# Designed miniproteins, single chains, continued (5), part 70

Each design is a single chain, and the fold is of that chain. pLDDT is the mean over its residues in the fold that is shown.

## One batch from the design tools (miniprotein)

Design m18589
Fold by ESMFold2-Fast:
Structure m18589 (fold): chain A 74 residues (1-74)
Amino acid sequence: SMEEVKKEVFKLMAEASEKVNAALEAGDRAGVQQVRDEFVKKMDELKKKSSPESQKEIDKRKATFTAMVDAMLA
């Protein structure tokens, strides 16, 4: 369901956010990039299993999170 997809998306975002923050505090820019890339990969795998409506939500959340991380790396 859409609600189940949203729960999985929020879980992936929370896990990635923790890892990004830890890597940033350590000054590990390569680690931040690795977490970002793994997050994108996991979101794309979730998208393959999802309805068109869920794919739109996944794409929106993926774009928001990656833009935030990219801004932190700039």
Scores: mean pLDDT 87

Design m18590
Fold by ESMFold2-Fast:
Structure m18590 (fold): chain A 88 residues (1-88)
Amino acid sequence: MKYKVTVEALAPSEEQARRMADAAVEAIEKAGGKVLETRIEPAPDGGYRVTVVAEADSLENATKMASAAAQAIRAAGGTVLRVRIEEL
């Protein structure tokens, strides 16, 4: 059974958005996850939305990856907006 992990965050600048995405990807990969997609888009009200999508082989691994990515985003100065874990 596989799980999809989606982490959405807000960064005040494009440079911070890139650092935040890179940190989240690194955290997910270190946790044994596979990153499927990364997206950085300008937010209408200012700043940048960052979306990272990853795959995990178990709910335990999905939870571990989501937590690691969220912590990495906060450490990089970002605001975590949403974390979703979905069964595939």
Scores: mean pLDDT 84

Design m18591
Fold by ESMFold2-Fast:
Structure m18591 (fold): chain A 61 residues (1-61)
Amino acid sequence: EKAREALRKAVEARDAGDLPTAHRYVQEALKAGAKPEEVREIFAAWNLGDRERVEELIERV
């Protein structure tokens, strides 16, 4: 739960253009048990504008 919540906040911050805040939430997600591979896949989907895939990947964490 904590890792998924942190990833959702990271995505929200990145949507707002707040890269330092997004980076902080990514670090919180990693500390909460998210794998670096999962984080990379989520933000790869985000860079493609695939909002549906971003949400799907977060739910898999």
Scores: mean pLDDT 84

Design m18592
Fold by ESMFold2-Fast:
Parts: C-alpha cells; structure tokens; sequence
Structure m18592 (fold): chain A 62 residues (1-62)
C-alpha cells in the first residue's frame, strides 16, 4: 500500500525528470528561436514545480 504509492510517485518523478531534461536541452539549443527557447523555459518551470510536488508527497510517505 505505502510501497505501491511510493513506486507510483517514483515512476512519475522519472517521467517528469525526463521531460525537464528535454526542455533544458531546448533552452540551451542555439538553433531555436528566442520565442521557442522562452516557451521551453516556461515548460521547464512547470516541470520543476511538479518535481517539487512529487518530492513533497514522497517526504510525507517516508
């Protein structure tokens, strides 16, 4: 029960971290337009916020 919930949160964390890395790569891609890089930066902030929420839930279950 608790372990299953932790496993679910860890799976979400892995997926969210992968998304974060994709957006980070776009932010640092000089071939993209400034507008595209700004959009990627905004998505990066959203994925960081989600990682923070997942971390808080994991702390509650520790």
Amino acid sequence: ERQAEIDRLLARARETLAKYKEYEAKVNDPSLSPEERKKAQEEMKKTLAELGRIGAELDRLS
Scores: mean pLDDT 83

Design m18593
Fold by ESMFold2-Fast:
Structure m18593 (fold): chain A 42 residues (1-42)
Amino acid sequence: KEVEERAKRERERIASVKTGEEFDKYMRQLEAERRRRAAAAR
C-alpha cells in the first residue's frame, strides 16, 4: 500500500529535517504530493 511506502519515506525525511515545525510543513507537502500523484495516475 502507498501508505506503507509513505511512512518509510517520512521517517527518513524526519532524520534529515531536524525541526519540529518543519515536520508539520512536511506533512502538508506529503498530502499535496498525494493529490498530484492521484491526478497524474489518472
Scores: mean pLDDT 70

Design m18594
Fold by ESMFold2-Fast:
Structure m18594 (fold): chain A 72 residues (1-72)
Amino acid sequence: LPEEARRAVGEAAARAAAGADAATVGKQSWPYVRKAGLPLSEAEVAAAVAAAAQAGMTGEQAWSFVERQYRS
């Protein structure tokens, strides 16, 4: 569901920015991104969450960044 996907990705990026393994939290958020209708692979979501966290993006910014990966 889109709201659940936004929440899961935002939480994953925030945890990664706080020192959690970004790849692990990205993998944990992948099922929500897939259910939201974005056909990104688990590896693509993990990489996007890691990149968003490195750039200081959290919450809605992290979700928008992940969504943009599908459209690139």
Scores: mean pLDDT 76

Design m18595
Fold by ESMFold2-Fast:
Structure m18595 (fold): chain A 77 residues (1-77)
Amino acid sequence: MEEQEKAAKEVGLILRAIGAMLDGNPEEALRDIKALVKLAKEYNDEETKKMAIRLANEFKELFPEYKEEVDKILKEI
């Protein structure tokens, strides 16, 4: 049950973040990335952590002005 709930939240956050990045909405994408990092930390899940890192790196490429904030968030995992 917890694993299924985690998977649903993870997929939702990833899809929302990608959509926000494509729409040019860095505020929304950053919120979803922060939530994904929190999820990875709470469940100590290496796969979620890898996905959060990948998504955060893609975000930094599209929105370099947020690089410092994103790097700080990634230090939590």
Scores: mean pLDDT 80

Design m18596
Fold by ESMFold2-Fast:
Structure m18596 (fold): chain A 93 residues (1-93)
Amino acid sequence: MEELEIEAELLELAADNLLKVAETMDPEDAEKIRKAAELLRKAAKALREGDVEKALEYVEEAVKLLQSASPEAQKAALQAIADAGAELEARLA
């Protein structure tokens, strides 16, 4: 139970960081990042409901959207996700 909650929290934190990144991007990239963040929030909800397969589908769609963005947007998004992971690990230590 606790492990799935940690994973869900990570996805929500990553989504929040992605929304902040979207505010700094061109409208086209911002739209893709916002959509990816929405999918990560849906994945977190699915994990909390025990639907791991559905959560993985949402994560896969989010990754595809991010991969279709500009290289600059992709780099910023990956950094935002990495920062979310580091922040969560620091909270759990």
Scores: mean pLDDT 83

Design m18597
Fold by ESMFold2-Fast:
Structure m18597 (fold): chain A 68 residues (1-68)
Amino acid sequence: GMKSTVDIYKGVAGGTEVTPDMEKYIAGVDKNDNVVGNFKGEKIGTQEVNVVLANQQKLIGKKIADLN
């Protein structure tokens, strides 16, 4: 539910690695750096969330490249 989503966002902002199971609760960010997801008004560090998501995407891309 929404509480679990808020807890996930707080974990990500605190430096917790985003797992694939968590991605379904983290819709991401729009071009204006607004976090979009199923939470109500909890102000999570948008930059911190973006950094974690970017790092996860980078790691996935590297794993795909390493499968050459």
Scores: mean pLDDT 48

Design m18598
Fold by ESMFold2-Fast:
Structure m18598 (fold): chain A 55 residues (1-55)
Amino acid sequence: MEKEIEEVIKEIGEKFGEEAAEVARLSYEDALEAGASPEKALEALKEGLKSKLEE
């Protein structure tokens, strides 16, 4: 996994727990399988993290 995606997933795990980090990784992989670019999949993860932090 690229450093950027690994850092985002690590932050999710640290703030919301290991299960949340695993779900985030699966969502990223699912997006790639569905034809999204790595950049788009990473952007979606960052937006999700930002939304959770701003709740």
Scores: mean pLDDT 75

Design m18599
Fold by ESMFold2-Fast:
Structure m18599 (fold): chain A 106 residues (1-106)
Amino acid sequence: SAETRAALVTVAAGTVEVVRAIAERTGDPELAELARRLEALLERMRASTDPAEFLALAREFLAVVDEILALLERRYADDAEVQAAVASLRGQRAALEQLVAELERS
C-alpha cells in the first residue's frame, strides 16, 4: 500500500540520520561507508516504481542496518552515547521489519 510504503521510507530516512550522526561522532570510516550505502538504498527505494524491487531494496536496507548494529555492539560497547543511539536503531529496525512484513502480505 502507498501508506505503508510512505511510512517505511520515513522510518528508513530517520535511520539514515541516526547512523550518520554516529559515524560523525566516532569518525569510523566503515560506519561512514555503511551510512552512504543506506543513503543510496533509500534514494533507490524513493525512485522505485516496481513493488518487487522496492521490497528487495527494503530487505537489503534491513540487512545493512543489521551489519551496523553488529559493528556498534562489537566496537562501541563501552560508549554510552553510541549505545543510546543503538537502542534507537533497534527500535527503527523493528518498525522497518514490521512494515516490510505488511508489504509482503499485500
Scores: mean pLDDT 90

Design m18600
Fold by ESMFold2-Fast:
Structure m18600 (fold): chain A 81 residues (1-81)
Amino acid sequence: MEEKKKEIVEKALEALAGLRAFVESSTSLSPEQKAELLAAIDEAEKKIEEAGKLEDVEKAIEKIREAVGLVQSTAARVLLA
C-alpha cells in the first residue's frame, strides 16, 4: 500500500516536470498563457508533495486527483479560450 502511494506521487511529479518543460519550450504559447500554466503546475506539485506526506492513502489519492484536475482545467481554459 505504501509503495503504491510512493509510485503514484513520483509518477505524478514526473508528469508535471515533463509538462513544465513542454510549456517552457513552447513557441506558440503567449507569455501570459505560459505564466498561468506554470502557476497551475507549481500549485499541483505542492499539493502532490503534501499528499505524499498523508498517512491516509485514500485522502492522498484524492488530493493528487484534485491537483491533476487543476492542471487539466487550467490547460483547457488557457488553450481552448
Scores: mean pLDDT 80

Design m18602
Fold by ESMFold2-Fast:
Structure m18602 (fold): chain A 68 residues (1-68)
Amino acid sequence: AIEEARRLAKEGRYDEAEEVVFREAMGLPSSISDSEVAATVAALSIRNPEETDPVERARRAAERLLAR
């Protein structure tokens, strides 16, 4: 959940925080590969280097994949 992701971010566990938000927002089935998730997160990190909130970063990744 978002509050859990923010707690993980406070602990410096940014990768786990992003995964929590991304999976929740997307409702991802296990059929989505780790490489696809990693590629999307990496692309967002490169494009938004000033984004310090992993929750917001993961939310944007989910929105792009959902095409909403």
Scores: mean pLDDT 60

Design m18603
Fold by ESMFold2-Fast:
Structure m18603 (fold): chain A 56 residues (1-56)
Amino acid sequence: MEEELRRVAERIAESVKLHFGDEAGEKVLEAMRKAIEEGKSLDEIVATAIRVINEA
């Protein structure tokens, strides 16, 4: 399960990188990986990505 969440996070970060640039993609990936390490659900991980993009 955790490996699947990491794969999803990597794909989301790549999409962010393509549309918002390398720095944004890296920040989103770092935040999502930390959320996964904290045991958060997929919904919470996606919410974290959206929050980081909006704060950039």
Scores: mean pLDDT 79

Design m18604
Fold by ESMFold2-Fast:
Structure m18604 (fold): chain A 86 residues (1-86)
Amino acid sequence: MEKEKKIKEYVKKAKEALKKGDIETAKEYLFKAKEIIEEEIKEIAKELGVKEGSKENEEKLKKLIEEKKTEAHEELEKLMKELQAL
């Protein structure tokens, strides 16, 4: 769970930045966490033998990602929504 530790680390740093009112730093850490999630999605797609750009396979990937969703992933989504509202 090496990537999960990195996601948690970046989410924690983003929360600390938001607590200090440093929105710019928080956005950078959330973006880095999102990049790790995108990489995990690509690895899952590779394991399943799905082709990139297939809408049908994208829906299957979304379902599997939701099942593998951890607290850190959920917290990242909440923080990203909060920052998009700003």
Scores: mean pLDDT 71

Design m18605
Fold by ESMFold2-Fast:
Structure m18605 (fold): chain A 55 residues (1-55)
Amino acid sequence: MKVLENVIEIPADPAEAAALAAALRALAQHEDPGSVVTLTVDEAARTLRVTLTRP
C-alpha cells in the first residue's frame, strides 16, 4: 500500500474550492481503480490537502 500526499492552494471562492475538490476526487478515482482519496481543508493555511491511498 502506497500513500501519496499533495497540498493545493484553495481558490478564494468557496464554491470554486468545492468544485475543485470534487473534480480532483473524480480524477483520482478514474486514474487508479481501488484508490481511496481523502480531502482535508486547512482554512488557516488556505490549503487543500489531498491524500491518495493505493492498494
Scores: mean pLDDT 66

Design m18606
Fold by ESMFold2-Fast:
Structure m18606 (fold): chain A 67 residues (1-67)
Amino acid sequence: LSPTQKKVLAGIELLDLLRGAGTARELARLLSLSQPTVSRNLRALVEQGLVASRRDPATGATLYRRA
């Protein structure tokens, strides 16, 4: 994993522990990264099977959690 992917993964693990899931926007704010950078790294982590994604029907946002 790249250093940025490791940072994004650690942030998702924290959000999973605190509230069961997180959005790319929340993670971008937490890590002081741009939302596009976080979204790109989250896609790579989902492809690697380390993160799971789900659409929240109430908000339409994509929720991410550790796989």
Scores: mean pLDDT 83

Design m18607
Fold by ESMFold2-Fast:
Structure m18607 (fold): chain A 66 residues (1-66)
Amino acid sequence: DVDAVTRAVQAILAERPDLPASVVKKVANLLLEGASEEEIKQTLLDAGVPEEDAERIARIVAEARK
């Protein structure tokens, strides 16, 4: 879903514009693969995003796929 991926990328960049492009691409790919909110959150945590921000971003990204 192109619209869901576009919204997810915009949401990630709005919350953390400093995130490396590699991390943003990884999250976008996980969304396209139907990954869970928890998988997206863990990917952000592994990239050094604070837990509160990772949880919020993962939730927004997971909602965007609907």
Scores: mean pLDDT 76

Design m18609
Fold by ESMFold2-Fast:
Structure m18609 (fold): chain A 79 residues (1-79)
Amino acid sequence: MAAPLPADALTPEGRAEFAAALQKGANEVLAGADVAAVLERLEERIRELAARGLLKAEAVPQAVAVARDALANAAALAA
């Protein structure tokens, strides 16, 4: 299980967008979407947040780990 993101890793706007992206991805996996494909789209979203300055670039690997854990939990619930 990935460690949580540091409180200072995301701006308030970035935190809202990241949470919305995680919820959308989890809902897609619950609806039967391929976990790897959803994770790839979330990784693109995370990189966009970093490019916009809403997420610290050094926190990108941790944000990806959090997204992977969230999608794995959704897949376990769908099974």
Scores: mean pLDDT 82

Design m18610
Fold by ESMFold2-Fast:
Structure m18610 (fold): chain A 67 residues (1-67)
Amino acid sequence: TDDLQRQAQRAQQQYRDAQIQSSQLIGLGDYLRDLGLDDVGRRSEQQGRDLLSQARQQYNDTLRQLS
């Protein structure tokens, strides 16, 4: 039971960290686009979205394994 709770807590923390990192990458992308660096800015935004999508899948997979 304790191990399952720790795994769930760690998964939640990893997902939260990914949400923060995703927001930073998207924000960086917006900043770069404002500077006229559209290509690199769009790549940063896409990396942020991909990171969040992957983290969400990992989080859901972990919760499924714990149930």
Scores: mean pLDDT 86

Design m18611
Fold by ESMFold2-Fast:
Structure m18611 (fold): chain A 92 residues (1-92)
Amino acid sequence: MAEELRRQAERLGEEAERLARETGEDDEEKKAEMRQLTARAARLALEAEKLELPETEERRKMAELLERVIELVEEGVDPEEAVKKVREEFEK
């Protein structure tokens, strides 16, 4: 299960990255789709991480970071901005 979820997350992440490169400034629909794909990919990666216990401190930190990024993206924050915000919070 975990391997399957992780592979699915990787594919969705790649799709989101491709959409980001192809998305023009006025393409609001593609931007929304990219945000949703990124959130879904991160959610699947987080679920895979939780299934493959035991936890290391590094994996636990990554899971928390992903959870916060997912929450921000689901609220409509751009994935790049969400990652920046969460990374700044985690470094402190």
Scores: mean pLDDT 71

Design m18612
Fold by ESMFold2-Fast:
Structure m18612 (fold): chain A 66 residues (1-66)
Amino acid sequence: MKELEKKAEEVSKKLGLSPGAAQTLLKTAKLIAEGKSQEEIAKALGLPSAEAAKPIIDYVKKLLGL
């Protein structure tokens, strides 16, 4: 949902994340909102496997309260 992307942007600014970290968080949040699978998110982030995306997805969900 568009609301999730906005929430991710606000969280990134509030935490003072680096531009790279903030972009990874926003991109991951957007893919979660679009209903993308763990494998699709891994491919979008340039990760070698779906398992590599799990910690990032879990972290983003925790930050966004999902």
Scores: mean pLDDT 75

Design m18613
Fold by ESMFold2-Fast:
Structure m18613 (fold): chain A 66 residues (1-66)
Amino acid sequence: SEDAIDRVALEAVLADPSPATQRAAAAGARAAMEGHDRETIAEALRKAGLSPERAEALAARIDAAL
């Protein structure tokens, strides 16, 4: 649900309030709300500035909230 995705995005930013994480959380939440799969969400997170490991971890949390 959108509310669950928003909560995951907020929790990620609260854990790491860096500009890269803020951009990534917004991009990942948008991709998820647009109906994209976990791999596409992870790619959006990497393009926003997260490392592959961080992108996979956050994509997994967002996917679980879908």
Scores: mean pLDDT 83

Design m18615
Fold by ESMFold2-Fast:
Order: C-alpha cells, then sequence, then structure tokens
Structure m18615 (fold): chain A 110 residues (1-110)
C-alpha cells in the first residue's frame, strides 16, 4: 500500500538525501493519501535539489489546486510550463485553474 511506499522512500532519502526523484515520489505518495500540506513540503524539497524539475512544479500546483488555492496553483503551473512548454498535462491543469477563478478567456488561450 501507499504506507509501504512511504517507508521505502524515507529509507532511500536517509541513504541519499540529494535524491530529488525520491522526494518527488514521497510527495506523490502523501498526495494520494490526501495529505496535501505534507505533499507540498516534499515537492518543495525536490525543487530545492532540482530547480528545473517541471514535474515537481506541476505537482506543487496540483496540491495547491486540491486545497482550493487557485492563485498559487496557477503560479506553479506557469512555472512548470516555463521549464517545459510542451507539457500538455500542465497546460490542461492551468486551464482548469483559470476556470476555477472564472478566467475563461485566459483558459481558452492555453
Amino acid sequence: GVDKIIEELEKKIKENPNDAEAYLKLGQAYFRKGEYDKAIEWYEKAIEIDPNNAEAYTNLGLAYYQKGEYDKAIEYFKKALEIDPTNRFAKRLLAEAYKKKGKFEEAEKI
């Protein structure tokens, strides 16, 4: 289950504290549990280690989106697209976040 994945990832980061992918996966595991604040903490660790990780910014935006913090979600989805402009998933999420803010014209331009 998710808790076993968390235990394995926590062991991995203890052995290699500079493993950005392990922090990203740990954030994803907490996100699956609905623990968005913990997910955000681990995604922030991933970007400290690898600041060009578009996936980490997309996942930060998703966690803020799930918390209803749509302005922060928009900010992080835009950051992901600055790093990887071809990321169709981040584009869709940015459009959804704009729609949540009633910014339908901005959503159509994506």
Scores: mean pLDDT 90

Design m18616
Fold by ESMFold2-Fast:
Structure m18616 (fold): chain A 52 residues (1-52)
Amino acid sequence: MTPEEAARAVLEAEKLSDPEWAQRVRDAFASGDYDRAVELLEEARKREKEKQ
């Protein structure tokens, strides 16, 4: 993932209903793990879809 995609993932994570998942995405971005930041966002969204 590019830094731009990871930054977008952080912004999208702020819209998540669970602030814990938003924080995990931010932590991954801050550590420079851009792939992890995007993966965490998609995982959070998938979990919300599966529950609802």
Scores: mean pLDDT 77

Design m18617
Fold by ESMFold2-Fast:
Structure m18617 (fold): chain A 65 residues (1-65)
Amino acid sequence: SEEEILNKLIDAIQNEDVDKAVEILKEAEKKGFDVEKILKKVRELIEKREDEESLKILDEVEKKL
């Protein structure tokens, strides 16, 4: 589900695991999920928490896509 992907992605980002986050997103795309929508939702959640470290990790993930 999209929710499961969001939770796995957030967990990978919180663990600073850029490569795992990239793999989660690539797998989601192969399964027909909207990666841009998922990234937007994750960014909004991180920004709401004012988690600057996680935002930096998300930026690194997006650069590798």
Scores: mean pLDDT 83

Design m18618
Fold by ESMFold2-Fast:
Structure m18618 (fold): chain A 72 residues (1-72)
Amino acid sequence: SYGDKAIQAALKGNVEEAEKYADKAIESGDYFGAATAYRVLANIYKKNGDTEKAEEYQKRADELREKAIAQQ
């Protein structure tokens, strides 16, 4: 799935590919997969000391997770 591809790209640190596949996951209604990918990106930026980007990605992940819960 696109969500799985987004998560795998995020785990490899491929930010651009992770965002691309997360967008495709959102288009297909897979908000949970997209949320997980953004959460992985948030954790990577936090570990690298980029607090501002980490907070931005975490916020996007939280918003997408809320959409996933509301959809179910």
Scores: mean pLDDT 85

Design m18619
Fold by ESMFold2-Fast:
Structure m18619 (fold): chain A 82 residues (1-82)
Amino acid sequence: MEETRRRLAEALVRVYSEKGSEVTIRDIAEEAGVSVGTVYSHFKDKLELVDAAVELIVNDEELAKLTEELKKEQEEKEKKLE
């Protein structure tokens, strides 16, 4: 991952922990120490930035397996609500 992209993903995780769903691209740019234009030059939309942040969380292979297991448990719970 490019250094700037990684910094933006880390900034998203930090700002999201503080502000939740009210996170804006401006907040992420300010936390990472870059301009809003720089964020958009690396990510077309917020979803691509979120995907990069998820990759940081699952940096460890053991954590990646745990994340997949948790997703399967959530799918099973939703099926019970059918």
Scores: mean pLDDT 67

Design m18620
Fold by ESMFold2-Fast:
Structure m18620 (fold): chain A 68 residues (1-68)
Amino acid sequence: SKEEERKELLRRQIRAVVTHLLDRGEITPEEAEKILEMSVEEQEEWLKERFPDIYEKIKANVDYQVEQ
């Protein structure tokens, strides 16, 4: 389903973002581990609240890929 595909893409994109933020020192290792244990919905809400610009770009990219 498109919903399942969207969630899988979001999970992958958010994992990549979390890794990048951790490498840049924008979040702590403890925060990164906690976020990666969350549901996709919780991860999306966290990203939207803390890094809205990154969230907007990820959302647009995922929406574009799902509609192919």
Scores: mean pLDDT 83

Design m18621
Fold by ESMFold2-Fast:
Structure m18621 (fold): chain A 55 residues (1-55)
Amino acid sequence: KEAFLENAELALDDAVRYYTPEEVERAIQTIKEALKKAGVPDEEIERLVQRARER
C-alpha cells in the first residue's frame, strides 16, 4: 500500500510539472482507479488527489 501511494504521488508530481491541466486530471483519474483496485482507502486517495490539485 505505502509503495503504491509513494509511486502514485511521484507520478502525479511529475504530471503536474510537465503536463497540461487536462492531462493532469486524466492522470489523477487513472491513478484513483488503480489505487482503488489495489485496496487503498478512499481517504488516502482523496488526500493524494488534493495535493496534486493544489500544485
Scores: mean pLDDT 74

Design m18622
Fold by ESMFold2-Fast:
Structure m18622 (fold): chain A 59 residues (1-59)
Amino acid sequence: MEELKEKVKKAIDEGKDYIDVRELWEQLPPEELAQLLKEIEKEFNIKVSLHDGKLYIYK
């Protein structure tokens, strides 16, 4: 959980439009992943979408 939040924060700071989350996508149950993404959207005031192991970040 914390590692994904740090990756998202770093991506926002670096102006990246997406991050590779393939390992987390494969390891986490779908319900836990969905909850984590909702928490990230709320914490950083962003929207995200997950496609093919990539987390796209929208401001």
Scores: mean pLDDT 77

Design m18624
Fold by ESMFold2-Fast:
Structure m18624 (fold): chain A 58 residues (1-58)
Amino acid sequence: MLEEVDRLIEERERLEEKFKENPTPEIARRLADVASDLVLPFKSREYREIARRLEEER
């Protein structure tokens, strides 16, 4: 359980770094999923909104 939380935190940090380099809706959705798993509902919602906006730019 704690090890799973640590892994999710690391994944979130890596995804945030990737998102900074290349903001794509796919990365934003993965960030939302990880934030949801970490029980961070506002962060999950924020990342989903970012993903939606990135898709709307097309």
Scores: mean pLDDT 73

Design m18625
Fold by ESMFold2-Fast:
Structure m18625 (fold): chain A 57 residues (1-57)
Amino acid sequence: AEENWKKAEEYLDKALESLRAGDVETAVKNAIKAANYASKVEGGLDRLAERLERRLA
């Protein structure tokens, strides 16, 4: 099911938005949620890292 990956991307987006707003605490909480969902997907953590690198480039 692609639901876990979609949730991982959703929480990653929220983490980056919070970080841009200066809310580090909320960014960290959302990043942990993203990682938890990504961990349920084969290769999900590697894909999450790649997406993060692309979004920060």
Scores: mean pLDDT 81

Design m18626
Fold by ESMFold2-Fast:
Structure m18626 (fold): chain A 89 residues (1-89)
Amino acid sequence: ELKEKAKEKLKELKELSEKLSSSGAVEGLVESALRALEAGNYKGARDAIEEATKIGVKSAEAEGNKELAKEIEEKGKEAAEYLEKLEEE
């Protein structure tokens, strides 16, 4: 179930990123993470999600949407935690 949980959190992060005025970079990184997850490259998926979260938070803050920035940070953290567990075993 860890892989399915990670996939669910990645999809939730993508949905949050679609609320940004410029979602393309974040969306592309989430899709990259989903591809890495499907390939069993959990480290690559986590690296992509850490970058997506960083860009998403900065974009939301730049738009003055502090609530969205917090939601993106929280969801990115959840996704990264599941990916770390998958890297462990």
Scores: mean pLDDT 81

